Designed miniproteins, single chains, continued (5). Designs and how they scored, part 45

Each design is a single chain, and the fold is of that chain. pLDDT is the mean over its residues in the fold that is shown.

## One batch from the design tools (miniprotein)

Design m17548
Fold by ESMFold2-Fast:
Structure m17548 (fold): chain A 87 residues (1-87)
Amino acid sequence: SLREKLLSLSEDDLNKAIRAQLQTIRDRARAQARADYAAGRITDLSLDQVLALLDAQTAGALARLLSLPKEDQVDALLTILESNSLA
């Protein structure tokens, strides 16, 4: 049922949903990186370098997902939504 609802979205609305979910993942990853840096678990890179890498990885993931056929974008978004709901 959720897959059918996502397939009924316009390409623009699907794009917005994918972007919002990837931003949520990025924001959680950035928060974790800040916590890890403060705890001394990241020593080889500056915090700014780690955050820049996370931002670049998120931008790359978004570009790749948006280049996929609609059905594949929906399947990827379903996986992301499930992962975000379990976090």
Scores: mean pLDDT 84

Design m17549
Fold by ESMFold2-Fast:
Structure m17549 (fold): chain A 109 residues (1-109)
Amino acid sequence: GAIELLEKALEVLKNSTDFEKALKEAIELVKKALKEETDPLLKTALKITIDALEAIYNDASEFEIDELEGLLDICLGLAKDLGDEEVAKACELGLEIVREARKMREASK
């Protein structure tokens, strides 16, 4: 499911020394999760995660990446309010993935 693909994307980022390759692989894993997903909230979390990773890949401003990370925090809040544990887990993993990618980008500069 989507959660397993997000966990795999996070593992790729944590275990790679090649930032560009790891980020491309993570983006493709999240895109695969999005293609297989039917839940609208889960699709939204996945889309925001992809947008944030693509922003990091294209060396977008810290402000743009902060805004996308903020959208994931809002999505997490909404999921918790609705009691949707799967969407909450996806938003939490999306945040971890984005933060790990940002950390790797900073280390590669």
Scores: mean pLDDT 88

Design m17550
Fold by ESMFold2-Fast:
Structure m17550 (fold): chain A 95 residues (1-95)
Amino acid sequence: MEKAQELAEKGKEAEAQGNYREAARYYQQAFDLSGDFDYSVNSMKAMVKDSVARGDYEGAVLTAAVGIAVSKSLGREDDKKAFEELLKEVVKLLE
């Protein structure tokens, strides 16, 4: 049994190394154990970055848009703005 905080720390380490897919997995596991939406938000942000790194810009746009909707529904204004900035950055990569 891993503690949610320990999984989130592994997620931060993976993200710092550019391993966004691994980071997203650790944050998702932390959310599954705790129900803490901070981890869900961090997982979705890492998923956007992973999609961009793989050249899946359409998938990155979709994930960022879902992040905006979820953050708005939860009253998480700062997280909503973060996903709006990610969406804006990803849209610049679409040809």
Scores: mean pLDDT 85

Design m17551
Fold by ESMFold2-Fast:
Structure m17551 (fold): chain A 81 residues (1-81)
Amino acid sequence: SAAAQKEKEEQLLEEFERRLLQAYLDSLARGLSPAEMRARLEAVLAEFLARNPDLSEASRARMRAMVDNMLATYEAELAAR
């Protein structure tokens, strides 16, 4: 059903956000450059999309936005140092 698909996608987005946050924190602790951080977050997104081919365009757009927001946050944190 549409409701079951929506619930599944919401759970997948929460899982993706947790994986993305872990990659972000690991990269931050290692002092990676913005380019290295981008490569790591893009790899997480690519792996997640490959494992979940049935994701809606809306959910894919939200995952892309999460990556972009995390990169913007990292660049802002580096600029504040």
Scores: mean pLDDT 84

Design m17552
Fold by ESMFold2-Fast:
Structure m17552 (fold): chain A 52 residues (1-52)
Amino acid sequence: SNSLLQRIKELEAQIQQVDEQIRQEKDPLKKAHLLATKLSLRVEVDFLRRKL
């Protein structure tokens, strides 16, 4: 549905933002938290894509 496509696009944009934060982050613990956030967003995208 169009709503699923829109949500996927929003999540993909958030993943791009998190990727940039990961590249800039120097603190290993904060970087690990950002990586966990990215994984969570990717799982949500994959889940929504299965519904298309």
Scores: mean pLDDT 87

Design m17553
Fold by ESMFold2-Fast:
Structure m17553 (fold): chain A 83 residues (1-83)
Amino acid sequence: SAEEYFDKGEELAKEGRYDEALEYFKKVSMYGYGNLAIDGQVVVDNANGGKPVPGRSKRANELAAILLRGRGRKEQAEELLKL
């Protein structure tokens, strides 16, 4: 399920396996519904660059910050968490 993809993405992100985590969050955005799909897309979009955009949940924002820090984008992670 999309929830299982989100959980796997979180596990991989916390292990430092950022590119693999992003593939799972992409699956969440494609196969999820409502707020879950939005949160999956928010994690992907924030990790890929541009101005940080807050998601609908604290979980999505914390995961986006982990990916931003892991990809060397520490300032964007701090900006996201201040929103």
Scores: mean pLDDT 82

Design m17554
Fold by ESMFold2-Fast:
Structure m17554 (fold): chain A 74 residues (1-74)
Amino acid sequence: AYAEAAQARDYETAIAALEAEAAASGGRDPVILTRLGGAYYRAGDRERALAWLERALALDPRNAVARELRDQVL
């Protein structure tokens, strides 16, 4: 359905934009990594969501949003 295709496109667009921002920051911005983890989680990719959230938490262990998202994915 068009609604499902639009939702998938939103995830693809968000992921592509966040990956570009992560690359521009050298993969060192915990806020961008957390958003990327959240985007993958909403897209249904648990493994990639966890990988990005763990990277965010390695940079900023006190990031409450990243911790909450990781706990939801686990």
Scores: mean pLDDT 75

Design m17555
Fold by ESMFold2-Fast:
Structure m17555 (fold): chain A 85 residues (1-85)
Amino acid sequence: SLADALRAAADRLGLAIPEEEFERIAARLKDLVEAAAAMGLYSEMQGRPRSLAEISAAFGGVDRAAISRTLRERREELLEILGFR
């Protein structure tokens, strides 16, 4: 599931995210590209940005160009999903 992918990726990236947040976030994401972009943005908003290579690897090699594009084009949507303003 996307929630399980988010949990595994958060552990690999060293992100401390409450258990209840994974299900909430996953329910609003479409695929692994959006999940990877969301975790990249979460890292950035916490002041601990991760490289696209690290984010991609955390999700099993999701396309870095797709993650980058999603971060640029859907930044506001992802910020709302993650609860940042």
Scores: mean pLDDT 87

Design m17556
Fold by ESMFold2-Fast:
Structure m17556 (fold): chain A 54 residues (1-54)
Amino acid sequence: MGGSHMMRLSRGLQLYDKAQQDPAVGEEARKDKEDQDALDFGQKLHQQADQLIS
């Protein structure tokens, strides 16, 4: 999990944030396998944070 992990993480967080503001961004991300994976990582991170604070 070298540099690729960090790049994916950053992209996932940004993409997730945009998808929260605009659902269409999330739908488009799901069409692209790379964007879907990045979005999924961002969503899981936010879910883990939510579960930690819940």
Scores: mean pLDDT 68

Design m17557
Fold by ESMFold2-Fast:
Structure m17557 (fold): chain A 62 residues (1-62)
Amino acid sequence: SKEIEEIAERAKKLLEELKDGMTEESYEDALKQIEELVENEDLEGLEVMLKALEDGLKVKKE
């Protein structure tokens, strides 16, 4: 759905901002998790993932 794609796009954007603090393997694994949540149409899982990435960005900004 459009809503799922929009949340996934936001999550991917936040993940890109966190990339410098991650290994290549962790970054790839996080991308795969987002893709799996999109394929399963798991809106709740995407929202949880988005929140976790937002929290990670807050820590990095400090």
Scores: mean pLDDT 78

Design m17558
Fold by ESMFold2-Fast:
Structure m17558 (fold): chain A 63 residues (1-63)
Amino acid sequence: GKLYKYTAKESDSPQLLELLGLKPGETKVFTEEEIRARVREHYPDPVVARVALRDVLAAAEEV
């Protein structure tokens, strides 16, 4: 799948940082499948997970 890069900031949502397993100042590249798996773990409801996935992918940069 596509690769997504995210650099965590101190101003970022705690939910986003917990979902991605990042601390402020850290940068990590994820596959789309890794993000989907993390979203499913954080949001077990499939409908909520779908919305959260969209929002997480919008916050990350495609590389």
Scores: mean pLDDT 77

Design m17559
Fold by ESMFold2-Fast:
Structure m17559 (fold): chain A 94 residues (1-94)
Amino acid sequence: SAESLVTEEEDEVAARVVAGGLAEAQLPQADPESRAIAERIIAENERLARSPRAREAAERILAMYKALAEAQRPGSEAEAEEMARLAREVAEAV
């Protein structure tokens, strides 16, 4: 859980990507206080930020969600399963 000051900004960016993906998928209309608490908890999990696999999985979830939003269509069962698989990879990297 100790963080290297040399990579602090990059680790924060990776943590925010994970936080953004999870918050947008699960709590798109969460109140500002609940969202701030969730983002703080995720930001404290610096191990996620240091996992290339967790970062790649989080970026993929965000890309899929953005594509679905831009297409204005519901996700297919296969797309939902893939997002769930990627979410498990993020969780397992902790």
Scores: mean pLDDT 55

Design m17560
Fold by ESMFold2-Fast:
Structure m17560 (fold): chain A 61 residues (1-61)
Amino acid sequence: ADEIIERLRELLEEAERTGKVDYARLAEALHALSDNYENLSPEQAAEAARILGRIFAVHEA
């Protein structure tokens, strides 16, 4: 779970730095998040949602 949140955080940092989203890595992270969703704490789930929202905001820019 923590590894998935860290991966999402790294994707966000890269996307905000470069202005581009690595969709292959994003898809992999989303798949891992889906597989581990029931093992996430409410706080981890909220953090993942926050990070994903910011990644998607970069995509629309």
Scores: mean pLDDT 76

Design m17561
Fold by ESMFold2-Fast:
Structure m17561 (fold): chain A 88 residues (1-88)
Amino acid sequence: DIDARLRAFVDEATARLAALPEVSPQTVADIRGALEKARDAVVQGNHREAAIYATAAALLGVSTGNPEAAKIMTEAIRELDAAAEEVA
């Protein structure tokens, strides 16, 4: 169940981001929104939109200046890419 796996993954990534010092709740919400849209696109088989939203989430993670946030986003993109390959 790719949708359930990706939902759990987005929840985990969001919780990890929220635990980081100096990452604002608004930034966490913006990243979560992008990851949820990427998940929806993966589940629908829309690889182009999935890549766009995954890229947006990655850029938001990097923009925090926090290397842990960037690492979490790199892991998130790898998981989304792996799931997209399973749906293809």
Scores: mean pLDDT 81

Design m17562
Fold by ESMFold2-Fast:
Structure m17562 (fold): chain A 94 residues (1-94)
Amino acid sequence: SSIEEAIRLAERAVLLAMGEAFDYLIQGKFDEAQRAFQVALRARQLIDQARQAYSQGDFDTARQLLRQAVDLLLREFGDNPVVARLAQEARRTL
């Protein structure tokens, strides 16, 4: 389904966003790393809630939560071309 595909794309975007957070950490950019990690974790929580809503047949709530997650990822990681591309693709799939 389109929702399942959007979940997979959004989950991949979160993994890459966490990679960016880890890269900041290695560079000693602790404030940037903390913010990036917190945003990626929040997006992951929204995606997990969307997956739960989808499993219960609540497709409207699942779409709303996924849109919130991808909007969050685009707002914080819009300058990361791979994260932005995956998040935009997830949004288009919804």
Scores: mean pLDDT 90

Design m17563
Fold by ESMFold2-Fast:
Structure m17563 (fold): chain A 75 residues (1-75)
Amino acid sequence: DGLEKGIRLLLEPGLELLRKGVLEGSEELIKKGRELIEELKRLIERVLPPEKRKPYLEEIEKRAKEAIEKARKEK
């Protein structure tokens, strides 16, 4: 169950680090959040064939964008 582990260990902590980084103005937290999200994208590329990757990659990008936009509005 690579995808559920990836979401639990990489996506949710990555999104939280992005949110906190934007709210606190911490470039280091933003960088760490982006690194976790990129790690999840690499995991998806390893476990899913190309034809099944797109919806997961699009959802990850959407959630990252939403986390950043929400944090900007909270500033």
Scores: mean pLDDT 80

Design m17564
Fold by ESMFold2-Fast:
Structure m17564 (fold): chain A 61 residues (1-61)
Amino acid sequence: SSELAREIQELFRRAASRPVTPENIEEFEAGLREVYRRMGLSEEQIARALATYRALLEAEA
């Protein structure tokens, strides 16, 4: 649990420190999906979380 939380924090930290490019977004989403799956989230829950993140990024554009 604490290790997975640390991995999520690290993913967000890396995303915040890198330019917003399609490649960096893809890497972040892939990493976040993997951690969420290991946390026991369903594929539907993961898809909703990533869709929310995408919508927020599009709103910032």
Scores: mean pLDDT 76

Design m17565
Fold by ESMFold2-Fast:
Structure m17565 (fold): chain A 68 residues (1-68)
Amino acid sequence: DPLSHIDREQALADARGAAEKAVQYAKEGKINLATAYSVAAMLLYGLAGAFDEAREAQKKVDEAIKKA
């Protein structure tokens, strides 16, 4: 497994933190930072195999960006 060296629990924790920051920056109108943290969160959720949670996080970021 080429991903066997990845700590999936740490990746999930990092993904959640990045997703929270993405939503925060989106609400603040900081679209570049919101996008950067959203991309980081999606990559980290992918490493964790948490695809359903990734979709929910992306939806929250997109909704926050559209309201900004």
Scores: mean pLDDT 82

Design m17566
Fold by ESMFold2-Fast:
Structure m17566 (fold): chain A 78 residues (1-78)
Amino acid sequence: SSFEEKLKEMLKKIEEALKEGKKPKYLGKNVDEKKYLENIREEVKELKELLPKFEELSVEVQVGYLLRLIGIEIDLGL
């Protein structure tokens, strides 16, 4: 589906940004950047594993998936 293709492209963009060493732009002064980036990498891994089943997920889970993905893009300044 076009939606799955768009989500796949967004995930690839995030993975490339992380591989290129892109740092989060919107962190509080006391946030551990290394721990934050480790959490983002784990989140991306989970989202990649769910992607093939996206169309089969409940509406609530689909909305949660989108919010997680958008949040990562915002944090990385994408």
Scores: mean pLDDT 77

Design m17567
Fold by ESMFold2-Fast:
Structure m17567 (fold): chain A 86 residues (1-86)
Amino acid sequence: SALETARQAIEDAEKYLEMAKKALENGDKETALKYIRQAEMAINAARNALDVAVKNGEITPEEAAELRSRIDRLEKEVQELKEKIN
């Protein structure tokens, strides 16, 4: 379902960001950038899937607000990591 896709994409983004942080701790800037890119793609997929889930009535707009907040936090982490790298 679109809701399952959104939840999976959020989890994928979180895992990619943790891998990016670990790569940066190890001085591997190239690997960190690759994981940041994967996290950005997962965040975009999560937003799109969540919008579809709301449209399909799989989740209420109010319940979706919690997931949107989680996605917004991940986007902020992406921006902070990109600033540390670039």
Scores: mean pLDDT 89

Design m17568
Fold by ESMFold2-Fast:
Structure m17568 (fold): chain A 79 residues (1-79)
Amino acid sequence: SKKEELLKRIEELKEKYPILSEPLEELKELIEKKELSEEELEEIERTLEVVEELLKKNTPASITAAALLVIGTILDLEL
């Protein structure tokens, strides 16, 4: 399922980028606990693609932008 694919992708990102481990774990827990639509899951997938691109650039600005996107997704899911 798309939810299972997203959870796996988040675990892979946590392993590869420990600096974002805490916010990525919080995002993972929210996705696991919530009943999300396919549309919401697709939006999270697109956000994680941008997060991964930013983390690959490995600059302080891109890492900060990646962290803010993860936090923004967490806040959006809590609303």
Scores: mean pLDDT 85

Design m17569
Fold by ESMFold2-Fast:
Structure m17569 (fold): chain A 82 residues (1-82)
Amino acid sequence: MYLAIVVGEAESEEQARKAFDAAVEAALKTPGVLSARGIVRGKTATVIARMESEESAQKAVDAMVEAMRKLGARATGKVIKI
């Protein structure tokens, strides 16, 4: 089992919420997703997706980062084996 973790920083709390929603949707559309959850605090959105495989986790990171960046948020992600 793997975690795909993405953190996005936005210009506003409203933008952070939109980036969060888009990243969660992107994670849930990734094949091999088991769950996606996270938190928005101020202008920072964090999403953690549980994935079946390392390949699925990397695809989830890439999709979530792209979704956040399209909304103007700065986003970075990583994969963790659990």
Scores: mean pLDDT 90

Design m17570
Fold by ESMFold2-Fast:
Structure m17570 (fold): chain A 97 residues (1-97)
Amino acid sequence: AAEELANLFNEILSKRLELAVQLGLARAKGLPQAQIDAIRQQGDSALLALIDRLRAHMARNALDDDEVIALLSEQGIPAGIARSVLDEIAAIEAAAA
């Protein structure tokens, strides 16, 4: 259902925001690059678990990225935000491979 997809997407958005805040604070504090990279790696691992759930939902329902964006728009999530997040998800998946 579109609502289940939107709820999962909102979990990903929340985790991305948490990670962005943590990375921003780490940089503002002047933490060494190795510590910043460790924060990113932990955040990416948590995001990968949510991404796996999203990809499983897409596969089960035969949804591509454009269909996901259309369904999320019906739930009030702007297409530009959905596209940006899906692009970032693809980048995280590529880095994990």
Scores: mean pLDDT 82

Design m17571
Fold by ESMFold2-Fast:
Structure m17571 (fold): chain A 88 residues (1-88)
Amino acid sequence: MSVSDLIRRGRIAIDSLRRAVRDGDTVRANASARGVGRISRQLVRQGHTRTAYRFAREAYRIASSFPGVSQDTIDYIRDVIRDARRRR
């Protein structure tokens, strides 16, 4: 998968997360937040750590403001943020 495809999917997942939080859809919010985390992990593996950090941090900000997102999902996103910050 190209970096452009990952960036497009990441934007779609962030938008899905924002809509889920606005709608109070806990299932969709958790799924979308985890989706952003997975895309960010793929971006880290391909060396795009700055973009990965941006997506993961945005997902964390949105998800942590909504009580319907599980602590496991929040912890997963935190781990992704940490991995994206460890550049090398």
Scores: mean pLDDT 85

Design m17572
Fold by ESMFold2-Fast:
Structure m17572 (fold): chain A 69 residues (1-69)
Amino acid sequence: MMSKEEFEKEVIESLGAMTRSVARIMASRNPKEVAIADLQAEIEKLRSLPETPSRKAMIAALEEELAAL
């Protein structure tokens, strides 16, 4: 069982590490580039599956969203 002071110190250190991790991710990746990469991966995944009218419509919608970025 930790003392109150030890618990507070550990929480501050943990929050500091999480804040630095989030800041690093935000600094190293443009949100627009992440969105483009995710949309492209989803389109490729859908294209690897057998073609159906519903799937073709989903691919078209994702391609339109990608073009809007």
Scores: mean pLDDT 70

Design m17573
Fold by ESMFold2-Fast:
Structure m17573 (fold): chain A 78 residues (1-78)
Amino acid sequence: MTKEQLEEQARLDLETAEELLKKAEELKAKAKTKEQERQAVLLETAAAISATGALFLARRAENKELEKRAEELLKKIL
């Protein structure tokens, strides 16, 4: 992959992680059952996986801005 391709994929993975985290937070706020709470945790886990992938790609691209964004997002999830 080129540096540009790594950066593009890292941005897409970050956008996915941010969307999943937002859905998890919304579901947690509206959760009335243990099943809904569990679904929110699964969404948070998926967000962490996507953010971790973005961090790896950002490091390979040597893009410090994307690396920092991924690290900050992971701190919010974990």
Scores: mean pLDDT 85

Design m17574
Fold by ESMFold2-Fast:
Structure m17574 (fold): chain A 90 residues (1-90)
Amino acid sequence: SLEAELEELARELARAVYEVARKEFPEEASREGAERAAEAVRTNSLAFLAEGREAEMAEVLLAMAREAEAAGAREVAEVLRRAAELVAAA
């Protein structure tokens, strides 16, 4: 299901965010913080999909991916691009 696929992507996003944070901001990095950030992406994606705004959410996720890539967070960018493809296909 779409919900299950978004949940798996959120787990991958949390791991990628935590790995970047722990290398760049070791004193600030927390798994809970990364999990909350990934959960916000999942929850917002589901909310936009419920409103028929999948194209808008896909563009938001792609913008986030571009920002992550510009910051050198390539794994975060890759997960966000996969999330954008998933919501665009819904």
Scores: mean pLDDT 85

Design m17575
Fold by ESMFold2-Fast:
Structure m17575 (fold): chain A 59 residues (1-59)
Amino acid sequence: SSSDSLLKSLMESLLKSQQSAVADASSLMDSGGNESFEEASKRKEKLLSELLKKLLELS
C-alpha cells in the first residue's frame, strides 16, 4: 500500500540518518571516543526504536 511504502522509506531514511550520525560522531572523536560514541549511538537507537514503534501503531 502507499502508506506501507511511505513507512518503509521513512524508516530506512531514519536508520540511514542514525548510522550516518554515529559514523560522524566516531570521525569527530578521532581518538575513538568509545564512551561518548557508544552513548550517542545508544540514545539515537532508543529514539529510533520509539519512533518506529509509534509509526507501527499509526498503521
Scores: mean pLDDT 68

Design m17576
Fold by ESMFold2-Fast:
Structure m17576 (fold): chain A 99 residues (1-99)
Amino acid sequence: MEITFTTGSGRKVTIKIEGNKITLTDEDSKLSYEFEVLEVSDDEIIAKMRFKENPEVERLVKITKDSIEDLESGDRIKLTPEQAEAFKKIIEEIKKLKS
C-alpha cells in the first residue's frame, strides 16, 4: 500500500507499507526513512528506524498518533495534524496485517 500526502510546509511525503516494513520518502529531498515494525498495540508502534542513505544508523522509536519518540535519547517530536492523520492510517493498515 502507498499513501502520498502534502505537509503544512508544502512538502510531499510518500509512505509505502510492505508487511512489517514502512518506508517514508520526502519527495523534495528524496531522503528515505525505513521503519521495521517490532510491536503493535492499539495506539502505539515500536519500530527500528533507519535512514536509507545511512542504513548502519538504527534507532529504536515509539510512534503514537501524535508523536515520535527516540527510545535511546528520549527525544520526542510532536506530529503536525497532517502527520498525525497519516500515522493513524499507517497504524490501521498494520493492524489489518496483524489481525
Scores: mean pLDDT 71

Design m17577
Fold by ESMFold2-Fast:
Structure m17577 (fold): chain A 109 residues (1-109)
Amino acid sequence: MEARRRALELAERMRELVRRLLEEGRLPPEIAEALFHVAEAIERAAERGVEGREEVLRLLEKASELLEKAMRERGLSEEDIARLTAEVIPLLEEALYWARKAVAADEAA
């Protein structure tokens, strides 16, 4: 019963992470946009239940891959890339897990 709440909390944490990094002026706009799309997709999956689930999960996977590629190509420092990866990728993975659980719970009703 906490799966939906957890997914929404993870989406909010991701948005806060992005905003904090943008305020430091060190996050490229393309990376920020990808993270915002990921947060929105997680929120959509949690709120909408079954409809669009597969597309949302595919979008989250693509955003994760694009984020890693963009971080390396945009000339961020190795420390910035490592920190962002360490914070973002686990949140993405956990959010996908909880989003899937939230959808399954809605399907059971």
Scores: mean pLDDT 65

Design m17578
Fold by ESMFold2-Fast:
Parts: structure tokens; C-alpha cells; sequence
Structure m17578 (fold): chain A 64 residues (1-64)
């Protein structure tokens, strides 16, 4: 809850698209939407260059 408020404030100040996706991920976790949270986490990792599109797809396929 407190983490989401801090992240929301940073998004308003910077208009950072990565921060926005992190916020959506955290909110999905808070709401118990694990599938949505995992999807958003993998998109963030892809955007920062930690994962390729193929690696993201393989990770998603591994999730039931």
C-alpha cells in the first residue's frame, strides 16, 4: 500500500513509462491478480534489456 503511493508520486513527477508498468505490476499483486503481475514484470524486464522477446515468451509459457 505505502509502496504504491510512493511509486504513483514518482510517475506523476517524471512521466516514466517503466515506473508506470512497475506500478501496474505492484497493483496487480495487491489485488491478487498473479497472472497480470507476472506479465507486467516480464514486460519491464524486456524493456530494460534483461530479457529478449524469446526469453519472455518462454517464461510466460512456463506459467500455468
Amino acid sequence: MEELKELEQKIKETNDPIAKKIYDMRKAIEEGKLDEAVKNALEVLKDIGEYSEEQVREAVEAQK
Scores: mean pLDDT 66

Design m17579
Fold by ESMFold2-Fast:
Structure m17579 (fold): chain A 90 residues (1-90)
Amino acid sequence: MLVELEIRDEAETAVARAEELAAAGADGILLVDQGSTDEATNEAAVEAARALRAAGVAAVLAGLPPPELAEYREEALAALARARALLEAL
């Protein structure tokens, strides 16, 4: 089950909410950065996604990310592709 989480707050708050959703049975979190040009919001989204992936939760950025998120977007898409390949190999 993929659950949508909108990033508007600090990374710590976003991670805490995502962990609650994962504990409730979410298999993946779709992080929605509202197309913000705010650097702090962009950094919070990247940090939250990396923390979630480190915890073993699939995290994907949604929408057209700001330029600052471009590097992370490619990494997240590659991780999702690997996860899908592993599921199909089962």
Scores: mean pLDDT 55

Design m17580
Fold by ESMFold2-Fast:
Structure m17580 (fold): chain A 68 residues (1-68)
Amino acid sequence: MVVLEITQTAASEAEAQRIRDAAAAAQAANPEVTVTVEVDGLQVTLTIEGPSEEAVLAALRTLQEHLA
């Protein structure tokens, strides 16, 4: 199991929602991984868990594409 955790501060609640939507899209596109989003105020923690580094990085790529 490979785990990648990213913590970032959103500029607004709208940005936090956009990050949640991007995470949901990454999860849907990469069914072999689990993408979890935790929001505490404006602090967003993203956790990507997968069977391999390649799977986790593919999910991260999908997430980044949706945030661009």
Scores: mean pLDDT 81

Design m17581
Fold by ESMFold2-Fast:
Structure m17581 (fold): chain A 85 residues (1-85)
Amino acid sequence: SLEEKRELARKILELTAKIARLAHDDPVVAQAAQEGARLYRAILNDDKEAVAEEVTRLEELLSKIKNPEAQKIAKEMIEVAREYL
């Protein structure tokens, strides 16, 4: 439903804000925050192909994230995106 889609997009926006706060002097975490912002827009646009592409990019970045809190947030973003798909 439209309400469920908006709720998932809101969760991605909140997670993106959280991971962005951890991006100081960490370019991999900064990239994950940028992918979160793209994921938010893809869900709002109901673009399933773009959401699937962003999940793949976040999964690739996940292996490179050294900050445990940022890794946890990136995993949560992937799980929310999979609920949308």
Scores: mean pLDDT 87

Design m17582
Fold by ESMFold2-Fast:
Structure m17582 (fold): chain A 67 residues (1-67)
Amino acid sequence: AALPEEVRAFLRRFAHALARTGSVAAAARELGVSQATASRVAKELDFSDFSRISEEVRALLERVVRG
């Protein structure tokens, strides 16, 4: 199934921040999320296909973007 647009937008911003800074901690600070959230996303993030994240990470990000 397609990712919600708000989750896709977050993943694009996170991927860009991670690529630019080279640091999960710096990307977390820049996007205003916890280090734990950023670490979970980074472990599952495929820059070629964002839809490859797990249901757990998807649910986590839906809560983050709606908060």
Scores: mean pLDDT 77

Design m17583
Fold by ESMFold2-Fast:
Structure m17583 (fold): chain A 97 residues (1-97)
Amino acid sequence: DDRIDELAGQAVIKLDEGRDLASLNGDKETVDLLTQALRYLANGAANSSVEDVRQAAQLAREAAKRAEKNGDYETAYEARQAAQLLEELGRLLEEQK
């Protein structure tokens, strides 16, 4: 499904951009949250797991809140975009069951 693949690809890009930005700002905890989100997304994509994709979305939201609290609005923006893409991906995967 091209739409699912496109959403997953965009989510990977946004999580990776957020992780790189958090790393540049020395926020190791936000880097860890986004790295965990990438792992859940990889597992979710490989296994068509709605639960793993939803966990990735939750971790991305937690990363966004942490980055914003630390004044890193650029990382927060990328992480929020990733969360929205992951939430849409999870919805589409659930609809295709």
Scores: mean pLDDT 88

